Designed miniproteins, single chains, continued (2). Designs and how they scored, part 87

Each design is a single chain, and the fold is of that chain. pLDDT is the mean over its residues in the fold that is shown.

## One batch from the design tools (miniprotein)

Design m7016
Fold by ESMFold2-Fast:
Structure m7016 (fold): chain A 86 residues (1-86)
Amino acid sequence: SEVEEKLIDTVIEYLEILVKEIEEAIPKASPEVKEQAEEFIKKLREMIEEWKKNKKVDIEEFQALLKSLSPALKAFLSELNEERVK
């Protein structure tokens, strides 16, 4: 479906923007959060590439990745998101 392909492309584009924003914010994080954020970005990129290859979005995989985030990394990402919506 053309609609499904556009939805997949849109979701991937938004996640690629998120990856870039997190990378730009990493230098401002504590050393512990930097390592965790770098690992998260690596996993997120791997997931995006797999979705592009399979032409499918796996929401359960994305949710599992989000649930695996440490409290410190979750706080960092939450603060970054709050700055975006101001």
Scores: mean pLDDT 79

Design m7017
Fold by ESMFold2-Fast:
Structure m7017 (fold): chain A 111 residues (1-111)
Amino acid sequence: SKETLEELKKEGVTAVLIVAGSDEESQKLAAEVEKLAKEFGLDVRVVTGSKVGEELSEEEREELRRALEELAKTHEKILIAGSDGKAALAAREIAEELGIEHVVTSLRELK
């Protein structure tokens, strides 16, 4: 929601990594959240992951790692917004490994 993004921005979040499943609903939610986050002046990166409920491949994990490393060069605190728990968990684990300050939420909480 607009209120959630405004509050996170006040807490120091300056970028959003959206991790969206390849399904139509996840992609639609990702597009809506990307638009909203950009309206609040947040930098947005979208990574398309596995189908809902599937584990991320090594290639998908490498894409997430690259996205997080790139965002961390210019942003101290990153919001990770996932379409499902597995995608969000994978991104969180990579952020923790890289020592990146982050907040994790679902795309549905941000719509």
Scores: mean pLDDT 79

Design m7018
Fold by ESMFold2-Fast:
Structure m7018 (fold): chain A 96 residues (1-96)
Amino acid sequence: SRAEELKKLPYELESKEEAQKVIPPLVEALTDKDPKVRLAAIDALAQIMVKFGPEVIKSKLKEIIPPLEKLLSDKDEQVRDNAKTLLDYLKKHLPD
């Protein structure tokens, strides 16, 4: 249910302001016990950046990067791969 809600979340957002409000619960979901929830949270963050631009999460990078770096050592291979892809994108487009 939580993973399904997170998968739908980016499609329900109509503004950058709404997108910024959901970033804290998405950061929390990156530490969820269910790998499907962690994966959905990574994918939701990526989709928000695609839809609204990478700048939408710039103010939350200090909260986003540490849990994503921890996911590089995750037990689930798909979570590790997607976390690496998102981190590489963030370092390329939001270096400061």
Scores: mean pLDDT 83

Design m7019
Fold by ESMFold2-Fast:
Structure m7019 (fold): chain A 78 residues (1-78)
Amino acid sequence: DKEKLYKEAFERGYKEGQELIDTKGVGAAMQYALDFIREAKRKMETLSPEEAQKLHIETMGYLLGVGKAIADAVLAAR
């Protein structure tokens, strides 16, 4: 359940991160990740504890996915 949520969010973040890097570059992907964190924090303030926990797991998975896409791009480019 929660592990599946995390894994699916990671895979989605990696794919969307790669697409964003390919179209707008690494800097845009970094900014997108920061905006995503801000929006997730804002949403968590209005949610029940259970819903906030689910969003937290999804947010962490997604961010690690985007972060890996950024890291892979930076390492490939030098």
Scores: mean pLDDT 83

Design m7020
Fold by ESMFold2-Fast:
Structure m7020 (fold): chain A 85 residues (1-85)
Amino acid sequence: GGINGLLGLHRTVAFHAITIARQKGDEEGIEEIRRKLKEVEEAAKVLQDKVNDPNATLDEIREAQKVYLKKVDELLEVADEVFRK
């Protein structure tokens, strides 16, 4: 599904950022990317669980989507910092 495809792309970006951080000796960058990727994966699961729940409200789905997008933005910001070092 669409969210699993997007999650795959985010994992690819995170793994590439970890590789670059490792080449630069940026141990803190590696740890931060791993942490942010975990937060994205957890938020994606919450969003998927809400869209699959027949008792979930549209407001609950919107809130889960907002959290997911925020975590994606945070991951991409940390990845950009690693790439710019």
Scores: mean pLDDT 86

Design m7021
Fold by ESMFold2-Fast:
Structure m7021 (fold): chain A 83 residues (1-83)
Amino acid sequence: MKKKTAAEDILEFFKKQVEEFYKKHGKDMTPEEIEKAKELAKESARDFIERYGKIFNLSPEDIERLKKEAEEYIEKVFEEMKK
């Protein structure tokens, strides 16, 4: 029944991890630590989405789209942490 939600589930799982990190650590991080964490999160997201996308046999175009969406989400969350 939910066979076409694999890409959405991958992205949702990743977003949950980023949100949990933000809620636990966001107030305790310096701006420099936030920037470094943002870079690492974007790199981890690309690797995660590429590996999982291949497992679920997603097209290269879908994998690229998911990577961009994850990077945009990370950018948004980490910019909010600085404010």
Scores: mean pLDDT 72

Design m7022
Fold by ESMFold2-Fast:
Structure m7022 (fold): chain A 100 residues (1-100)
Amino acid sequence: SQDDSNRNMYNIVIRVTQAMESNDPQVAHQQMQQIGQIRSGYRDNVSTLTPQQQYDWMRYTAPGILQRGQIQLDYTVSPDMQDDMQQQINRLQDVINRIS
Protein backbone atom coordinates (compact mmCIF):
# COMPACT_ATOMS: atom_id res chain seq x y z
CA SER A 1 0.00 0.00 0.00
CA GLN A 2 1.00 3.68 -0.23
CA ASP A 3 1.15 3.88 3.58
CA ASP A 4 3.53 0.88 3.66
CA SER A 5 5.70 2.55 0.98
CA ASN A 6 5.67 5.77 3.05
CA ARG A 7 6.76 3.90 6.22
CA ASN A 8 9.47 2.04 4.27
CA MET A 9 10.86 5.32 2.87
CA TYR A 10 10.84 6.84 6.37
CA ASN A 11 12.81 3.82 7.69
CA ILE A 12 15.34 4.17 4.84
CA VAL A 13 15.82 7.89 5.66
CA ILE A 14 16.35 7.13 9.39
CA ARG A 15 18.84 4.30 8.70
CA VAL A 16 20.86 6.25 6.10
CA THR A 17 20.93 9.30 8.41
CA GLN A 18 22.29 7.17 11.29
CA ALA A 19 24.97 5.64 9.05
CA MET A 20 26.05 9.04 7.68
CA GLU A 21 26.11 10.69 11.15
CA SER A 22 28.31 7.85 12.49
CA ASN A 23 30.93 8.22 9.73
CA ASP A 24 31.53 4.50 10.42
CA PRO A 25 31.43 1.75 7.74
CA GLN A 26 30.40 -0.84 10.35
CA VAL A 27 27.34 1.25 11.27
CA ALA A 28 26.56 1.58 7.53
CA HIS A 29 26.74 -2.24 7.24
CA GLN A 30 24.36 -2.69 10.22
CA GLN A 31 21.88 -0.11 8.84
CA MET A 32 22.00 -1.67 5.34
CA GLN A 33 21.22 -5.10 6.87
CA GLN A 34 18.09 -3.56 8.47
CA ILE A 35 16.80 -1.87 5.29
CA GLY A 36 17.81 -4.99 3.31
CA GLN A 37 14.93 -6.75 5.09
CA ILE A 38 12.61 -4.25 3.33
CA ARG A 39 14.26 -3.99 -0.13
CA SER A 40 16.25 -6.60 -2.09
CA GLY A 41 18.70 -4.04 -3.54
CA TYR A 42 20.05 -3.19 -0.07
CA ARG A 43 20.19 -6.92 0.81
CA ASP A 44 22.28 -7.52 -2.34
CA ASN A 45 24.66 -4.69 -1.31
CA VAL A 46 25.18 -6.36 2.10
CA SER A 47 26.35 -9.57 0.34
CA THR A 48 28.32 -7.99 -2.57
CA LEU A 49 29.92 -4.83 -1.09
CA THR A 50 32.40 -4.35 1.76
CA PRO A 51 31.28 -2.18 4.72
CA GLN A 52 33.39 0.70 3.35
CA GLN A 53 31.78 0.32 -0.11
CA GLN A 54 28.33 0.21 1.57
CA TYR A 55 29.16 3.47 3.39
CA ASP A 56 30.43 5.08 0.16
CA TRP A 57 27.26 3.94 -1.65
CA MET A 58 25.06 5.47 1.08
CA ARG A 59 27.08 8.71 0.93
CA TYR A 60 26.72 8.82 -2.87
CA THR A 61 22.96 8.12 -2.80
CA ALA A 62 22.14 10.26 0.28
CA PRO A 63 21.08 13.38 -1.74
CA GLY A 64 18.59 11.25 -3.72
CA ILE A 65 17.28 9.68 -0.50
CA LEU A 66 16.93 13.18 1.01
CA GLN A 67 14.92 14.33 -2.05
CA ARG A 68 12.60 11.29 -1.82
CA GLY A 69 12.18 11.87 1.92
CA GLN A 70 11.19 15.50 1.30
CA ILE A 71 8.59 14.35 -1.27
CA GLN A 72 7.35 11.81 1.32
CA LEU A 73 6.27 14.64 3.67
CA ASP A 74 3.58 15.61 1.11
CA TYR A 75 1.93 12.19 1.67
CA THR A 76 2.22 12.10 5.48
CA VAL A 77 -1.12 12.89 7.17
CA SER A 78 -0.12 12.36 10.84
CA PRO A 79 1.33 15.54 12.46
CA ASP A 80 3.57 13.42 14.74
CA MET A 81 4.93 11.49 11.74
CA GLN A 82 5.46 14.75 9.81
CA ASP A 83 7.43 16.27 12.71
CA ASP A 84 9.58 13.15 13.18
CA MET A 85 10.19 12.82 9.42
CA GLN A 86 11.14 16.53 9.20
CA GLN A 87 13.65 16.06 12.04
CA GLN A 88 15.29 13.11 10.23
CA ILE A 89 15.38 15.05 6.93
CA ASN A 90 17.02 18.01 8.70
CA ARG A 91 19.63 15.68 10.24
CA LEU A 92 20.41 14.05 6.86
CA GLN A 93 20.67 17.48 5.16
CA ASP A 94 23.03 18.67 7.92
CA VAL A 95 25.31 15.62 7.52
CA ILE A 96 25.38 15.95 3.70
CA ASN A 97 26.34 19.64 4.05
CA ARG A 98 29.15 18.85 6.54
CA ILE A 99 30.61 15.98 4.45
CA SER A 100 30.35 17.76 1.08
Scores: mean pLDDT 77

Design m7023
Fold by ESMFold2-Fast:
Structure m7023 (fold): chain A 83 residues (1-83)
Amino acid sequence: TKAVREETDPRKAVELARKELDAAKTSQEYNDLVRAIIEAEKRLEAVKATSDPATQAEIDAAIRELAVLASSAGVRGAGLSFE
């Protein structure tokens, strides 16, 4: 999703992904969320390269949480027959 994919704040990206995971109801919405999370992780990795050590730690924590959310979305999407 655009909001998750374009968010550069690590905590806000995780919050938006959780909100969209809670709002998702179709297999397509879960799959779109997984794609958006993957793009957000790539963006955060790029931001990490120019960040101070404390911010790098926050970005690493956010990437780990995003990976868990992507896994959850993928499992829920795979469990649905509706698109």
Scores: mean pLDDT 75

Design m7024
Fold by ESMFold2-Fast:
Structure m7024 (fold): chain A 71 residues (1-71)
Amino acid sequence: SHSRQQEVAKKAIELEEEINKLRKQGKFKEADELLKKKVPELEKAVKDLGGSLDVKIEGDRVIITITFPAP
């Protein structure tokens, strides 16, 4: 469902923003714990919809990329 894909995409954006906000505040331990807890939950939700999830560190930023199959 496209609406469920949009909900998961929104959660990925919100998680990325919160992690990068914590990192910008110097709260690296809290950022790492949030990433460790929430990425598996998000990855499961993405895979349940037939998609894939990738997490990268680009400089001082964390980037979460989700990919859904073409319609």
Scores: mean pLDDT 83

Design m7025
Fold by ESMFold2-Fast:
Structure m7025 (fold): chain A 87 residues (1-87)
Amino acid sequence: HPFPATSDEAFALVEELGALANEAGRALGDPSLSEEEKRAHLAAVRERIAALVAEARANPALSETEKAFIERVAARVLATLDAQLAA
């Protein structure tokens, strides 16, 4: 099942992934930002997503199923950001 029962720790990490995706979307949609500034924001979001996935992998409170779910959500967010950069 793609949506396992979620601990508070896993839920917090998924919420942060959602917040990072929204932050990237706001930067991409902001007409006051230059293309250089938008790319810098997206690069920073990518690094923060990578750090969050590493944190999830290292967290002994998370089950392997929760870690795999967080990694899949992060991969989908990164794929969306890459598609938006290519457009």
Scores: mean pLDDT 78

Design m7026
Fold by ESMFold2-Fast:
Structure m7026 (fold): chain A 55 residues (1-55)
Amino acid sequence: SVAEAVRRILREGRVGEVRSLTDEEGHRVEWRLVLDPETGAPALENVAAAPLRRP
């Protein structure tokens, strides 16, 4: 599931790493591993929502 894939990336991923995930509707989405600025914890940012990212 998407939730399991997200947990794996947060546990094993590196900051700045981009992963492609398939959502529950079958759509391919890209997530970038970042550090939360308030907690310092690993978090995922939706790459498709970043307006400055080039295709």
Scores: mean pLDDT 65

Design m7027
Fold by ESMFold2-Fast:
Structure m7027 (fold): chain A 98 residues (1-98)
Amino acid sequence: MKLEKLKPYFEKAVKREEERDPLIGEVMRRFYEAFEEANKAPLSEFYPILDQALADLRAEIEKKRAEDPSLKEVYDRIETVLREFEHFVDVLKKIIDT
């Protein structure tokens, strides 16, 4: 229920970030798409889908970081966003484990 209220905010945030930093916007969009997929899946698949999406994003960012070191500041910002998403998933796990 609380997650449905965040959807319009997340969509607006993704659009704004794409205009300012296309790489961060792309990462936010991909995580949001994984979140929508997880929300449509059975509860048993919800966290596996999110954990896999975060792992895939981290692997892609580490690969890009190695290919273009000049964008280090952008990748450091993306890593901060990924840590915030990981924290969000961890909080959800703790709330549902009641």
Scores: mean pLDDT 73

Design m7028
Fold by ESMFold2-Fast:
Structure m7028 (fold): chain A 62 residues (1-62)
Amino acid sequence: MEARREAIIRNAAEHGMAAVDAAVTAVALEKSGGKPEEIEAARARLEEHNRKDNEAQARLLA
């Protein structure tokens, strides 16, 4: 029980930090005039990490 809860908390923290990193990357690409496909890929990465963070939070509340 306890180990599972701790794993969920760590997973949420890791995905939260990854989401921040992905957001910074997406903004940098947009600001530097990066290619649309690269910007799209960076945004998809951000959405994936946000999704995983939300899933981890939901598991903590369940």
Scores: mean pLDDT 69

Design m7029
Fold by ESMFold2-Fast:
Structure m7029 (fold): chain A 100 residues (1-100)
Amino acid sequence: MKEEALKIVDEAMERIIQAIENGASLDEIVDILNEAYEKIFELMPDLPDEVKEKINDILREFYEKLREARETLSPEQFREEAIKLVKEMGEKIKKILEEA
């Protein structure tokens, strides 16, 4: 179960990075994340509420930073920053899941 959840994170990160490189909208990126998030919680129904809360906090921070980057940066700068934010978010979520 944990190994499958980590694989979902990796696959979601790859999909989002490809989407960003292809000029995807913020909504498209959020949809990919929400789909992955739902699958992870379905695989790990007994995951502690504290762990779920930590993941939700990471996702909120990511969405906040992504919105700010889109509003303040050029399209080229946004693409680079968005990819960096996706990688940072994914690593944080993987670490929490590995520790759970």
Scores: mean pLDDT 82

Design m7030
Fold by ESMFold2-Fast:
Structure m7030 (fold): chain A 80 residues (1-80)
Amino acid sequence: KPRKLTPRERALMEADLAALYLHFLFTEKDPEKLEKVFEIFNAVDGSPESYRKAIDELLKLYPDNKNVKELKKRFDELLS
């Protein structure tokens, strides 16, 4: 059974996701890729599974992006 997030853990994950979204808003020049990023972030519903799915989809779009890799590491540590 997936562990339930505390309010603090959820707030930290939401803050990390918001920071990553702002990063893509300022750095991504391809409107089609930016639309995909927006769709991925809009699918987040606050559940651990939605966070894992969002990071996995972002890694598919940006496999070499250090910010996405770092966020995945933090989420894996938080959700373990």
Scores: mean pLDDT 78

Design m7031
Fold by ESMFold2-Fast:
Structure m7031 (fold): chain A 83 residues (1-83)
Amino acid sequence: MEEELRVLEAMYELIKEGRARNGTVSNAELARELGVSQGTVSKHLRRLEKKGLVARSKADETRYLLTPEGIALLEEKKKKEAE
């Protein structure tokens, strides 16, 4: 659960910082940001996709975007951590 949340947070930060290309991120970009293997990121992205928190880009199926549900979860977590 914590590792999946780290993937979501990394996606959000990449998008917010303007480092995401066309508002989407690749597995390789996430692996670099998190300092983990692409296999580890792929496992977490697959689980997040099944939960509806991320989706594949329709324009580029190799890239992922945050769903409204994923953004809402991150905003809720950020409010809880902003102590």
Scores: mean pLDDT 77

Design m7032
Fold by ESMFold2-Fast:
Structure m7032 (fold): chain A 100 residues (1-100)
Amino acid sequence: NDEILEEAAKKHGVSVEAVRAADRGERRLTPAEFDALVDVGIYDIQLGVITAVVRNLEEKLGDKEFAEEIRKELVEMLRQGKSFTELDAFLKKKLEEYKK
């Protein structure tokens, strides 16, 4: 596990220690650190949840362009270190604006 993280950290030009501190909640992830963690599969569950939510949204609204825009914004928010609470608040706001 450590070797995979070290390789990804080197590829993205980030510190393994900084990534581990962020994983413990001691600091915020940078976008480059997030990209390193995506490469090692740390966000596979979170990205899977976003994919499932977006699929459900597309099926309910029938709007593929809106669903894909939401997917891109949610992934970018996650990349910027936003919490799932912030992602959920954003999704609710976008859905209320869409219904209007």
Scores: mean pLDDT 76

Design m7033
Fold by ESMFold2-Fast:
Structure m7033 (fold): chain A 85 residues (1-85)
Amino acid sequence: QAEELREKGQKLWNEAMETYMRAAGDPKLLEQSAELFDEAAKHYQQAAEIAEKAGDTVSAERLYSRAMYLQEQAELLRAEAEKLS
């Protein structure tokens, strides 16, 4: 369960990065990338909660940190898109 959410999150993170790389200053693609980063963050947060309930504190801490990083990236990209719009 937690492993599946991690894999889903990683896939969305990769898609977010690919979208960002091809955005080339297009605010709509930057917003799409930000949305994918947010979706990835939610999956990592859910995986962290499951790991924490299972007593895997090391994995939970790592997954929470990853979710926070991805959420921060989404915020930065939305700010950039707003500035370019």
Scores: mean pLDDT 86

Design m7034
Fold by ESMFold2-Fast:
Structure m7034 (fold): chain A 68 residues (1-68)
Amino acid sequence: MEELRKEVEEIRNKAIEEIKKAKSRQDFLDVLGRALHELAEAGRKYGVTPEELLAIAREFVKEAFKLQ
């Protein structure tokens, strides 16, 4: 669980910095999609429940859209 949290925070921080550099809505959506894919792979790697993964993804999506 703690290793998953660290990996999630790293994925989120990297995506947030890339989102801030996005020049178009398409670039923003591409970064968001890539980050969500990375979060899903991390969830599979650490064997988290679909509910836990969805909660993590939902929080990230809320953060990302506030930065747009």
Scores: mean pLDDT 79

Design m7035
Fold by ESMFold2-Fast:
Structure m7035 (fold): chain A 121 residues (1-121)
Amino acid sequence: MEEERKKKEIERLKKDVEEHASNLRTLAYTLRGLADIYEKQGNKEAAELYRKGAEALDTAVKSIEKGPEGIEDVRKAAETLREVADGLEKLGDTSGANIARVGAEEAEKAYEDLKKIKELE
């Protein structure tokens, strides 16, 4: 009976993690598009930060697909997204900084869910 409750909780957490991964994929697409726009405008500093953010989001998604074994890479991706947000804010790109912060929050939520899955197994 306790094992059945653990199994249902793990299944719920896995679905929540899949939702976070879907959100991270959407954000990666958005940041990559913004990187291309800023590069075409000659804003190399903003373009590189957006590219770094998109790569961190892609890393978070791939690490989530590994399940609890990828947990540390998800945490590092969230930290990279916080650094990207700080960099964009210093450039005066508050909108881009907010997108990167949302990505960090989604990765942090996925990290907490993966940690709970590992603790229940």
Scores: mean pLDDT 88

Design m7036
Fold by ESMFold2-Fast:
Structure m7036 (fold): chain A 87 residues (1-87)
Amino acid sequence: DERVKVAEETKKRILELAREAGASEEAIAALEARMEAFINAAEAGDVEGMKKHAEELIKLARKLSSPETAEKVEEIAREGVKKVEEL
């Protein structure tokens, strides 16, 4: 499923970015849990659910990381959502 592939790549990019930015193991776990919800929505074909989980992920990143890192997470998450909308 192309949507699941996009969701998995989005998760990989966000977690790699967070690790490179020096995020704590607790922050990584919180982001990973939210990305699992995003992937579950993708597996269900729930594009609206993916959008909601992406917005919650962006809010979480803003709370747990620097503004610069949060901005990059937002860019990656929104790119992933746009790709699934175009499928």
Scores: mean pLDDT 83

Design m7037
Fold by ESMFold2-Fast:
Structure m7037 (fold): chain A 76 residues (1-76)
Amino acid sequence: SPLEILEAILEKRLREAEERSPALGEAYREAVERLLGLPLILARTTPSSVSNEELIARLNAVREEVAARLAAVEAA
């Protein structure tokens, strides 16, 4: 299902972040919880309440936030 694919992508991206650094892995977990936590719960329990478009938008927001944090670390 699309939700299972999204969850697999989230897990893969978390593992890739952790392999780069533990701090980046933590930043990814925090961004996912803040931006996707409730939407993912709603998608699992009440699928009609959250669109795939909304989930994709929030996934992109997570990616952008983690990329910004990585750039800040590399600039230091």
Scores: mean pLDDT 71

Design m7038
Fold by ESMFold2-Fast:
Structure m7038 (fold): chain A 75 residues (1-75)
Amino acid sequence: MPNELVEEMRPKAEAAYEAGEDPEKAMTELLEEIAKRLPEEMREVVLEAAKYRGQELPKEVVERAEEIERRLEEE
Protein backbone atom coordinates (compact mmCIF):
# COMPACT_ATOMS: atom_id res chain seq x y z
CA MET A 1 0.00 0.00 0.00
CA PRO A 2 1.16 3.62 -0.57
CA ASN A 3 1.52 4.19 3.17
CA GLU A 4 4.17 1.49 3.57
CA LEU A 5 7.01 3.90 2.80
CA VAL A 6 5.66 6.44 5.28
CA GLU A 7 5.19 3.75 7.95
CA GLU A 8 8.80 2.58 7.56
CA MET A 9 10.19 6.12 7.59
CA ARG A 10 8.45 7.15 10.80
CA PRO A 11 9.88 4.48 13.16
CA LYS A 12 13.31 4.79 11.52
CA ALA A 13 13.33 8.55 12.07
CA GLU A 14 12.27 8.10 15.70
CA ALA A 15 14.94 5.45 16.29
CA ALA A 16 17.60 7.70 14.75
CA TYR A 17 16.56 10.56 17.01
CA GLU A 18 16.84 8.32 20.07
CA ALA A 19 20.28 7.18 18.87
CA GLY A 20 21.43 10.80 18.61
CA GLU A 21 21.28 11.01 14.82
CA ASP A 22 19.41 13.55 12.74
CA PRO A 23 15.99 12.03 11.92
CA GLU A 24 15.77 14.09 8.72
CA LYS A 25 19.07 12.62 7.53
CA ALA A 26 18.00 9.11 8.50
CA MET A 27 14.77 9.43 6.50
CA THR A 28 16.63 10.79 3.46
CA GLU A 29 19.07 7.86 3.59
CA LEU A 30 16.19 5.39 3.90
CA LEU A 31 14.41 6.88 0.89
CA GLU A 32 17.61 6.71 -1.17
CA GLU A 33 18.11 3.07 -0.16
CA ILE A 34 14.53 2.25 -1.15
CA ALA A 35 15.05 4.08 -4.45
CA LYS A 36 18.04 1.86 -5.27
CA ARG A 37 15.79 -1.21 -5.00
CA LEU A 38 13.16 0.27 -7.32
CA PRO A 39 13.07 0.85 -11.09
CA GLU A 40 14.79 4.01 -12.31
CA GLU A 41 11.51 5.85 -12.92
CA MET A 42 10.37 5.13 -9.38
CA ARG A 43 13.66 6.47 -8.00
CA GLU A 44 12.82 9.96 -9.27
CA VAL A 45 9.58 9.99 -7.28
CA VAL A 46 11.18 8.63 -4.10
CA LEU A 47 13.97 11.22 -4.28
CA GLU A 48 11.34 13.93 -4.76
CA ALA A 49 9.65 12.72 -1.56
CA ALA A 50 12.97 13.10 0.30
CA LYS A 51 12.86 16.85 -0.39
CA TYR A 52 9.95 17.17 2.04
CA ARG A 53 12.48 16.75 4.89
CA GLY A 54 10.30 14.63 7.13
CA GLN A 55 7.07 16.43 6.33
CA GLU A 56 3.99 14.36 5.58
CA LEU A 57 4.21 13.04 2.03
CA PRO A 58 1.43 14.28 -0.26
CA LYS A 59 -0.99 11.59 -1.40
CA GLU A 60 -0.25 12.43 -5.03
CA VAL A 61 3.47 11.69 -4.59
CA VAL A 62 2.76 8.36 -2.89
CA GLU A 63 0.12 7.40 -5.48
CA ARG A 64 2.42 8.32 -8.37
CA ALA A 65 5.21 6.16 -6.94
CA GLU A 66 2.89 3.18 -6.51
CA GLU A 67 1.40 3.57 -9.99
CA ILE A 68 4.84 3.68 -11.62
CA GLU A 69 6.07 0.67 -9.65
CA ARG A 70 2.95 -1.34 -10.43
CA ARG A 71 3.14 -0.48 -14.13
CA LEU A 72 6.81 -1.42 -14.39
CA GLU A 73 6.27 -4.70 -12.52
CA GLU A 74 3.30 -5.66 -14.68
CA GLU A 75 4.06 -7.57 -17.85
Scores: mean pLDDT 61

Design m7039
Fold by ESMFold2-Fast:
Structure m7039 (fold): chain A 100 residues (1-100)
Amino acid sequence: SMEEIKEEIEKIIEELTKKVLEMMKNNEPVSKIMEEVEKALKEISKLLLEAGVPEDEVNSLSTLMKARLKSAVEKKDEKKLKEIFEDFKESIKKMIERAE
């Protein structure tokens, strides 16, 4: 189940990355892009809690990632957005490994 949770989160992040980049390219409103980010972060948070990650750690990660992603989206910084998603992916892997 831990491997399945890791794979599911990775798929959510990869799909979110593609969707956000497409929405940015299409000049969609920041508010609309952030709605998709918030939806994905809520799903990721649920999976992290199921993996046994402490709620405080999940909330801190979600808050930080939302703030960083919003800044990159507002600046239309595609390179920074990709770096943030990669950092997010690595942070999540470490959190799940520590929860095992």
Scores: mean pLDDT 86

Design m7040
Fold by ESMFold2-Fast:
Structure m7040 (fold): chain A 63 residues (1-63)
Amino acid sequence: SMEAAVELIMREAGLSREEAEIVRRIVEENPDWSLEELARKVAEETGMSVRVARGAVKLLRDA
């Protein structure tokens, strides 16, 4: 399930495995955070845009 979610983000959002693993970690460590808080944290750690980070977080949560 977790590996499948990481691979889904890589395919659909065009992320590297390293970027996808950072998204997974931030979402798992912060279950009470809003989509916007998670997207901002992912963007901060990876350097990707908040728009791309938001899409990746949404894909992982909807998986």
Scores: mean pLDDT 82

Design m7041
Fold by ESMFold2-Fast:
Structure m7041 (fold): chain A 74 residues (1-74)
Amino acid sequence: ARASDAEIRTLVRLAIHEAMKGADLAELARALRAWMEREQVPLERFLAVMEEVAATLSPEQQALLRGIAELIEA
C-alpha cells in the first residue's frame, strides 16, 4: 500500500531527530529516497509534506531539513 501523509510526516520528523544526533545527512537522504521508491511516493508530494513539517520547526531543524531535501533532489 502507498504511504499516507501522516507516515511521511513521521518519517521526516524521525530523520530530523537523527540528524540532530549527528547522523550523516547523505545517508538519511538515501534512506528516504529508497523508502519513497518502495512506497511509490512522488518527490513532489514528499517535498510538499516536508514544507508542511518545516513550518513547525526551529531554525536549526529547518536548516537540517533543507540540507536533507537538497540531497534528496540531487
Scores: mean pLDDT 84

Design m7042
Fold by ESMFold2-Fast:
Structure m7042 (fold): chain A 90 residues (1-90)
Amino acid sequence: ALPSYRFDSNEALAEGLMARLGAVFADLAARHGLSPEAVAALEAAHAAARDELLAWLRANPEASEAEVLDRFSLRAQRLADLFARLLAED
């Protein structure tokens, strides 16, 4: 059976998605041997993206789940782009 994730709020959904994204990039950074400076930059960017998404949700309590997912996807892509740049420089 597949576990069903139920989110009673868009904030809980956003926090869950950002936590999973952070775990994915932490694993990728470790596997590719990123420098401590590159890891710190990636962690800072992830924390900023999480805080920005949560701040947007608090300012937009009427936001739909689809809008949350769209904004999450944009931030996930920005973190993937940063990771690719850090890999090229490390």
Scores: mean pLDDT 81

Design m7043
Fold by ESMFold2-Fast:
Structure m7043 (fold): chain A 56 residues (1-56)
Amino acid sequence: MIETEVESHSREEILDALKNREKFSNFELAVYEGQLVAEGDDSVIPRLAELAREIR
């Protein structure tokens, strides 16, 4: 992918949302994972899961 605009924007948005939340539901994490997988970016899931664990 040359631009990968969707991945770049999705990552930044998700990271910002997680930083602004001390608590988040497992449902929200599942939604983020599902959205990224649908976009073909399953490689980011492990990183998001790790970040989510730190916020938990």
Scores: mean pLDDT 52

Design m7044
Fold by ESMFold2-Fast:
Structure m7044 (fold): chain A 74 residues (1-74)
Amino acid sequence: EEEQKEIDELRKRIEKVVANGAANTTEIRGVDRHVFEAEGLLTDGDGKTYRLRIRAEAVNGEGKVLEVELELVP
């Protein structure tokens, strides 16, 4: 499944970005938890457009994607 592989790659990249953001914020003190929500449109190599919805969290420098939805736009 080409869509699933691309989602998995996006998930990994997002987790790295979120982890880096959380690490910077935890330099103050205590437990920092951040929730990120993003929506966008992606176009694949075949010119198909998808609506991407992502929810992720970062806790003490550790990023995790909670939810990823990818829906083909007709």
Scores: mean pLDDT 59

Design m7045
Fold by ESMFold2-Fast:
Structure m7045 (fold): chain A 91 residues (1-91)
Amino acid sequence: NPMDQALAEIERILAEDPRTEYTLDDVFGIIDALVAAGIITEAIGRTLKTLLSRLSTLGPSRWTKREVLETLRFFLSLIFGGDTTKLTIPK
């Protein structure tokens, strides 16, 4: 499962990284590492970068390791799962 493989590699990168906070460029570096490892395609990497860029204009300029993992997991689930239910805000 490419999503599970991507999430495992993100967790590994975050666990090995001494940084406690991540900028947009830092998260782009994680995405580039996934593409370089062949875990995701360049097209998926570009889509993730676009989604993160849009998110960064609306909210946080820095993320924790947990926030990076959860944000990338959410976007990857949309891309690989096609799960439109994840796009619905229940209110």
Scores: mean pLDDT 76

Design m7046
Fold by ESMFold2-Fast:
Structure m7046 (fold): chain A 100 residues (1-100)
Amino acid sequence: SVTDIIKELALSLLDRIKATVEENLSPALAAQVSALLDKAKKKIEEAKSFEEIIKVLEELIKELEALAKTANPADKERLLHIVEILREAIKKLKELKETL
């Protein structure tokens, strides 16, 4: 189904982001972000609609932005870059949904 295709794309994106955060964020923040990504991944696996997948990604963005507010400058820049990647991914997933 279209939902299954979008689900697999979203899960693959979260796995790629998780690998990046483990290499690039401070250890304590990397652990917090990895936990948020794992939570989002589980919610996406349980999602039954495109709208539920997008909602999970939007909630993840809000949680990452909250962490960025109290992070050191280097970690903040990296977190905001991840937020930008997620926002662009949401845009592309919405475009893909309209064409399928």
Scores: mean pLDDT 88

Design m7047
Fold by ESMFold2-Fast:
Structure m7047 (fold): chain A 80 residues (1-80)
Amino acid sequence: MLDEMIERARARLEAGDPETIEDARIGVGELLKKGLITPDQVTLEIAAIAAVYSRLKRRGELDEELEKQILERIKEIVKE
């Protein structure tokens, strides 16, 4: 499920979808504010994950387990 959401978000970002770009901007801003990423780490992959994060939060669908999975995915990417 999460991987499918990230893949869809990435495809929409690559296509220049305005709603997904806005979700990514909001999500990246929250991750930067929390100190989970730095500006230098904002890749297309991080932007796609951030878009999923902000959209789920906006829709009230971000439960503790899903948030943990998202944060763990980000942590793994930024280590490399």
Scores: mean pLDDT 83

Design m7048
Fold by ESMFold2-Fast:
Structure m7048 (fold): chain A 95 residues (1-95)
Amino acid sequence: SSYIKQLEQLKEQALERIEKGDDEGVLEVMRQIGDLVDDWGKDNNLSDGQLRTARRMVDDGIDAVRRLIDENAPKEEKKEVVEQFFDQVLSFLES
């Protein structure tokens, strides 16, 4: 779907920004995923409960990456967490 293609593009952008040390750019991409999830949810007529679950998933992902940034974690660990987050979002969109 167009949402999956957009998600894949955002994943590549996030990983590239990690490689460049652009931590703020990584968080910006993750916020764009929040917007994508909201749009997908509206298009798929999700309940308020399902939308809250999706938004919580995004918020938790952003918080996890922010903590790694604050701790100056290795790029490999940041990439792993970002990839896990994208896999969770993809699974949610395909459910």
Scores: mean pLDDT 86

Design m7049
Fold by ESMFold2-Fast:
Structure m7049 (fold): chain A 91 residues (1-91)
Amino acid sequence: EREKEINLAVNELAAATGKAVSKDPAEQKALDYVLDAINAYREGNKEEALKLLDKASEIAKQSKDPETVLNFIKSLKKAVESGKEEYALIK
């Protein structure tokens, strides 16, 4: 259920961040890349998922609240890279 756990965390954080996203195009674009990364990960394309998360991070730096989006992207990137979300989250 790693993909479900990641998707659930994304939905929860996207809902919290999404309230600000409607006012911040850069944050919205970063979240679009995050969603693309999750779709790639679900399809088994970890390499593409990591590339999309890197792009999301670069765009998130331009947002009005970069730390919220960047922290989320970092957590998701660790989960994708390790293939073990359970152990990545207990850092």
Scores: mean pLDDT 66

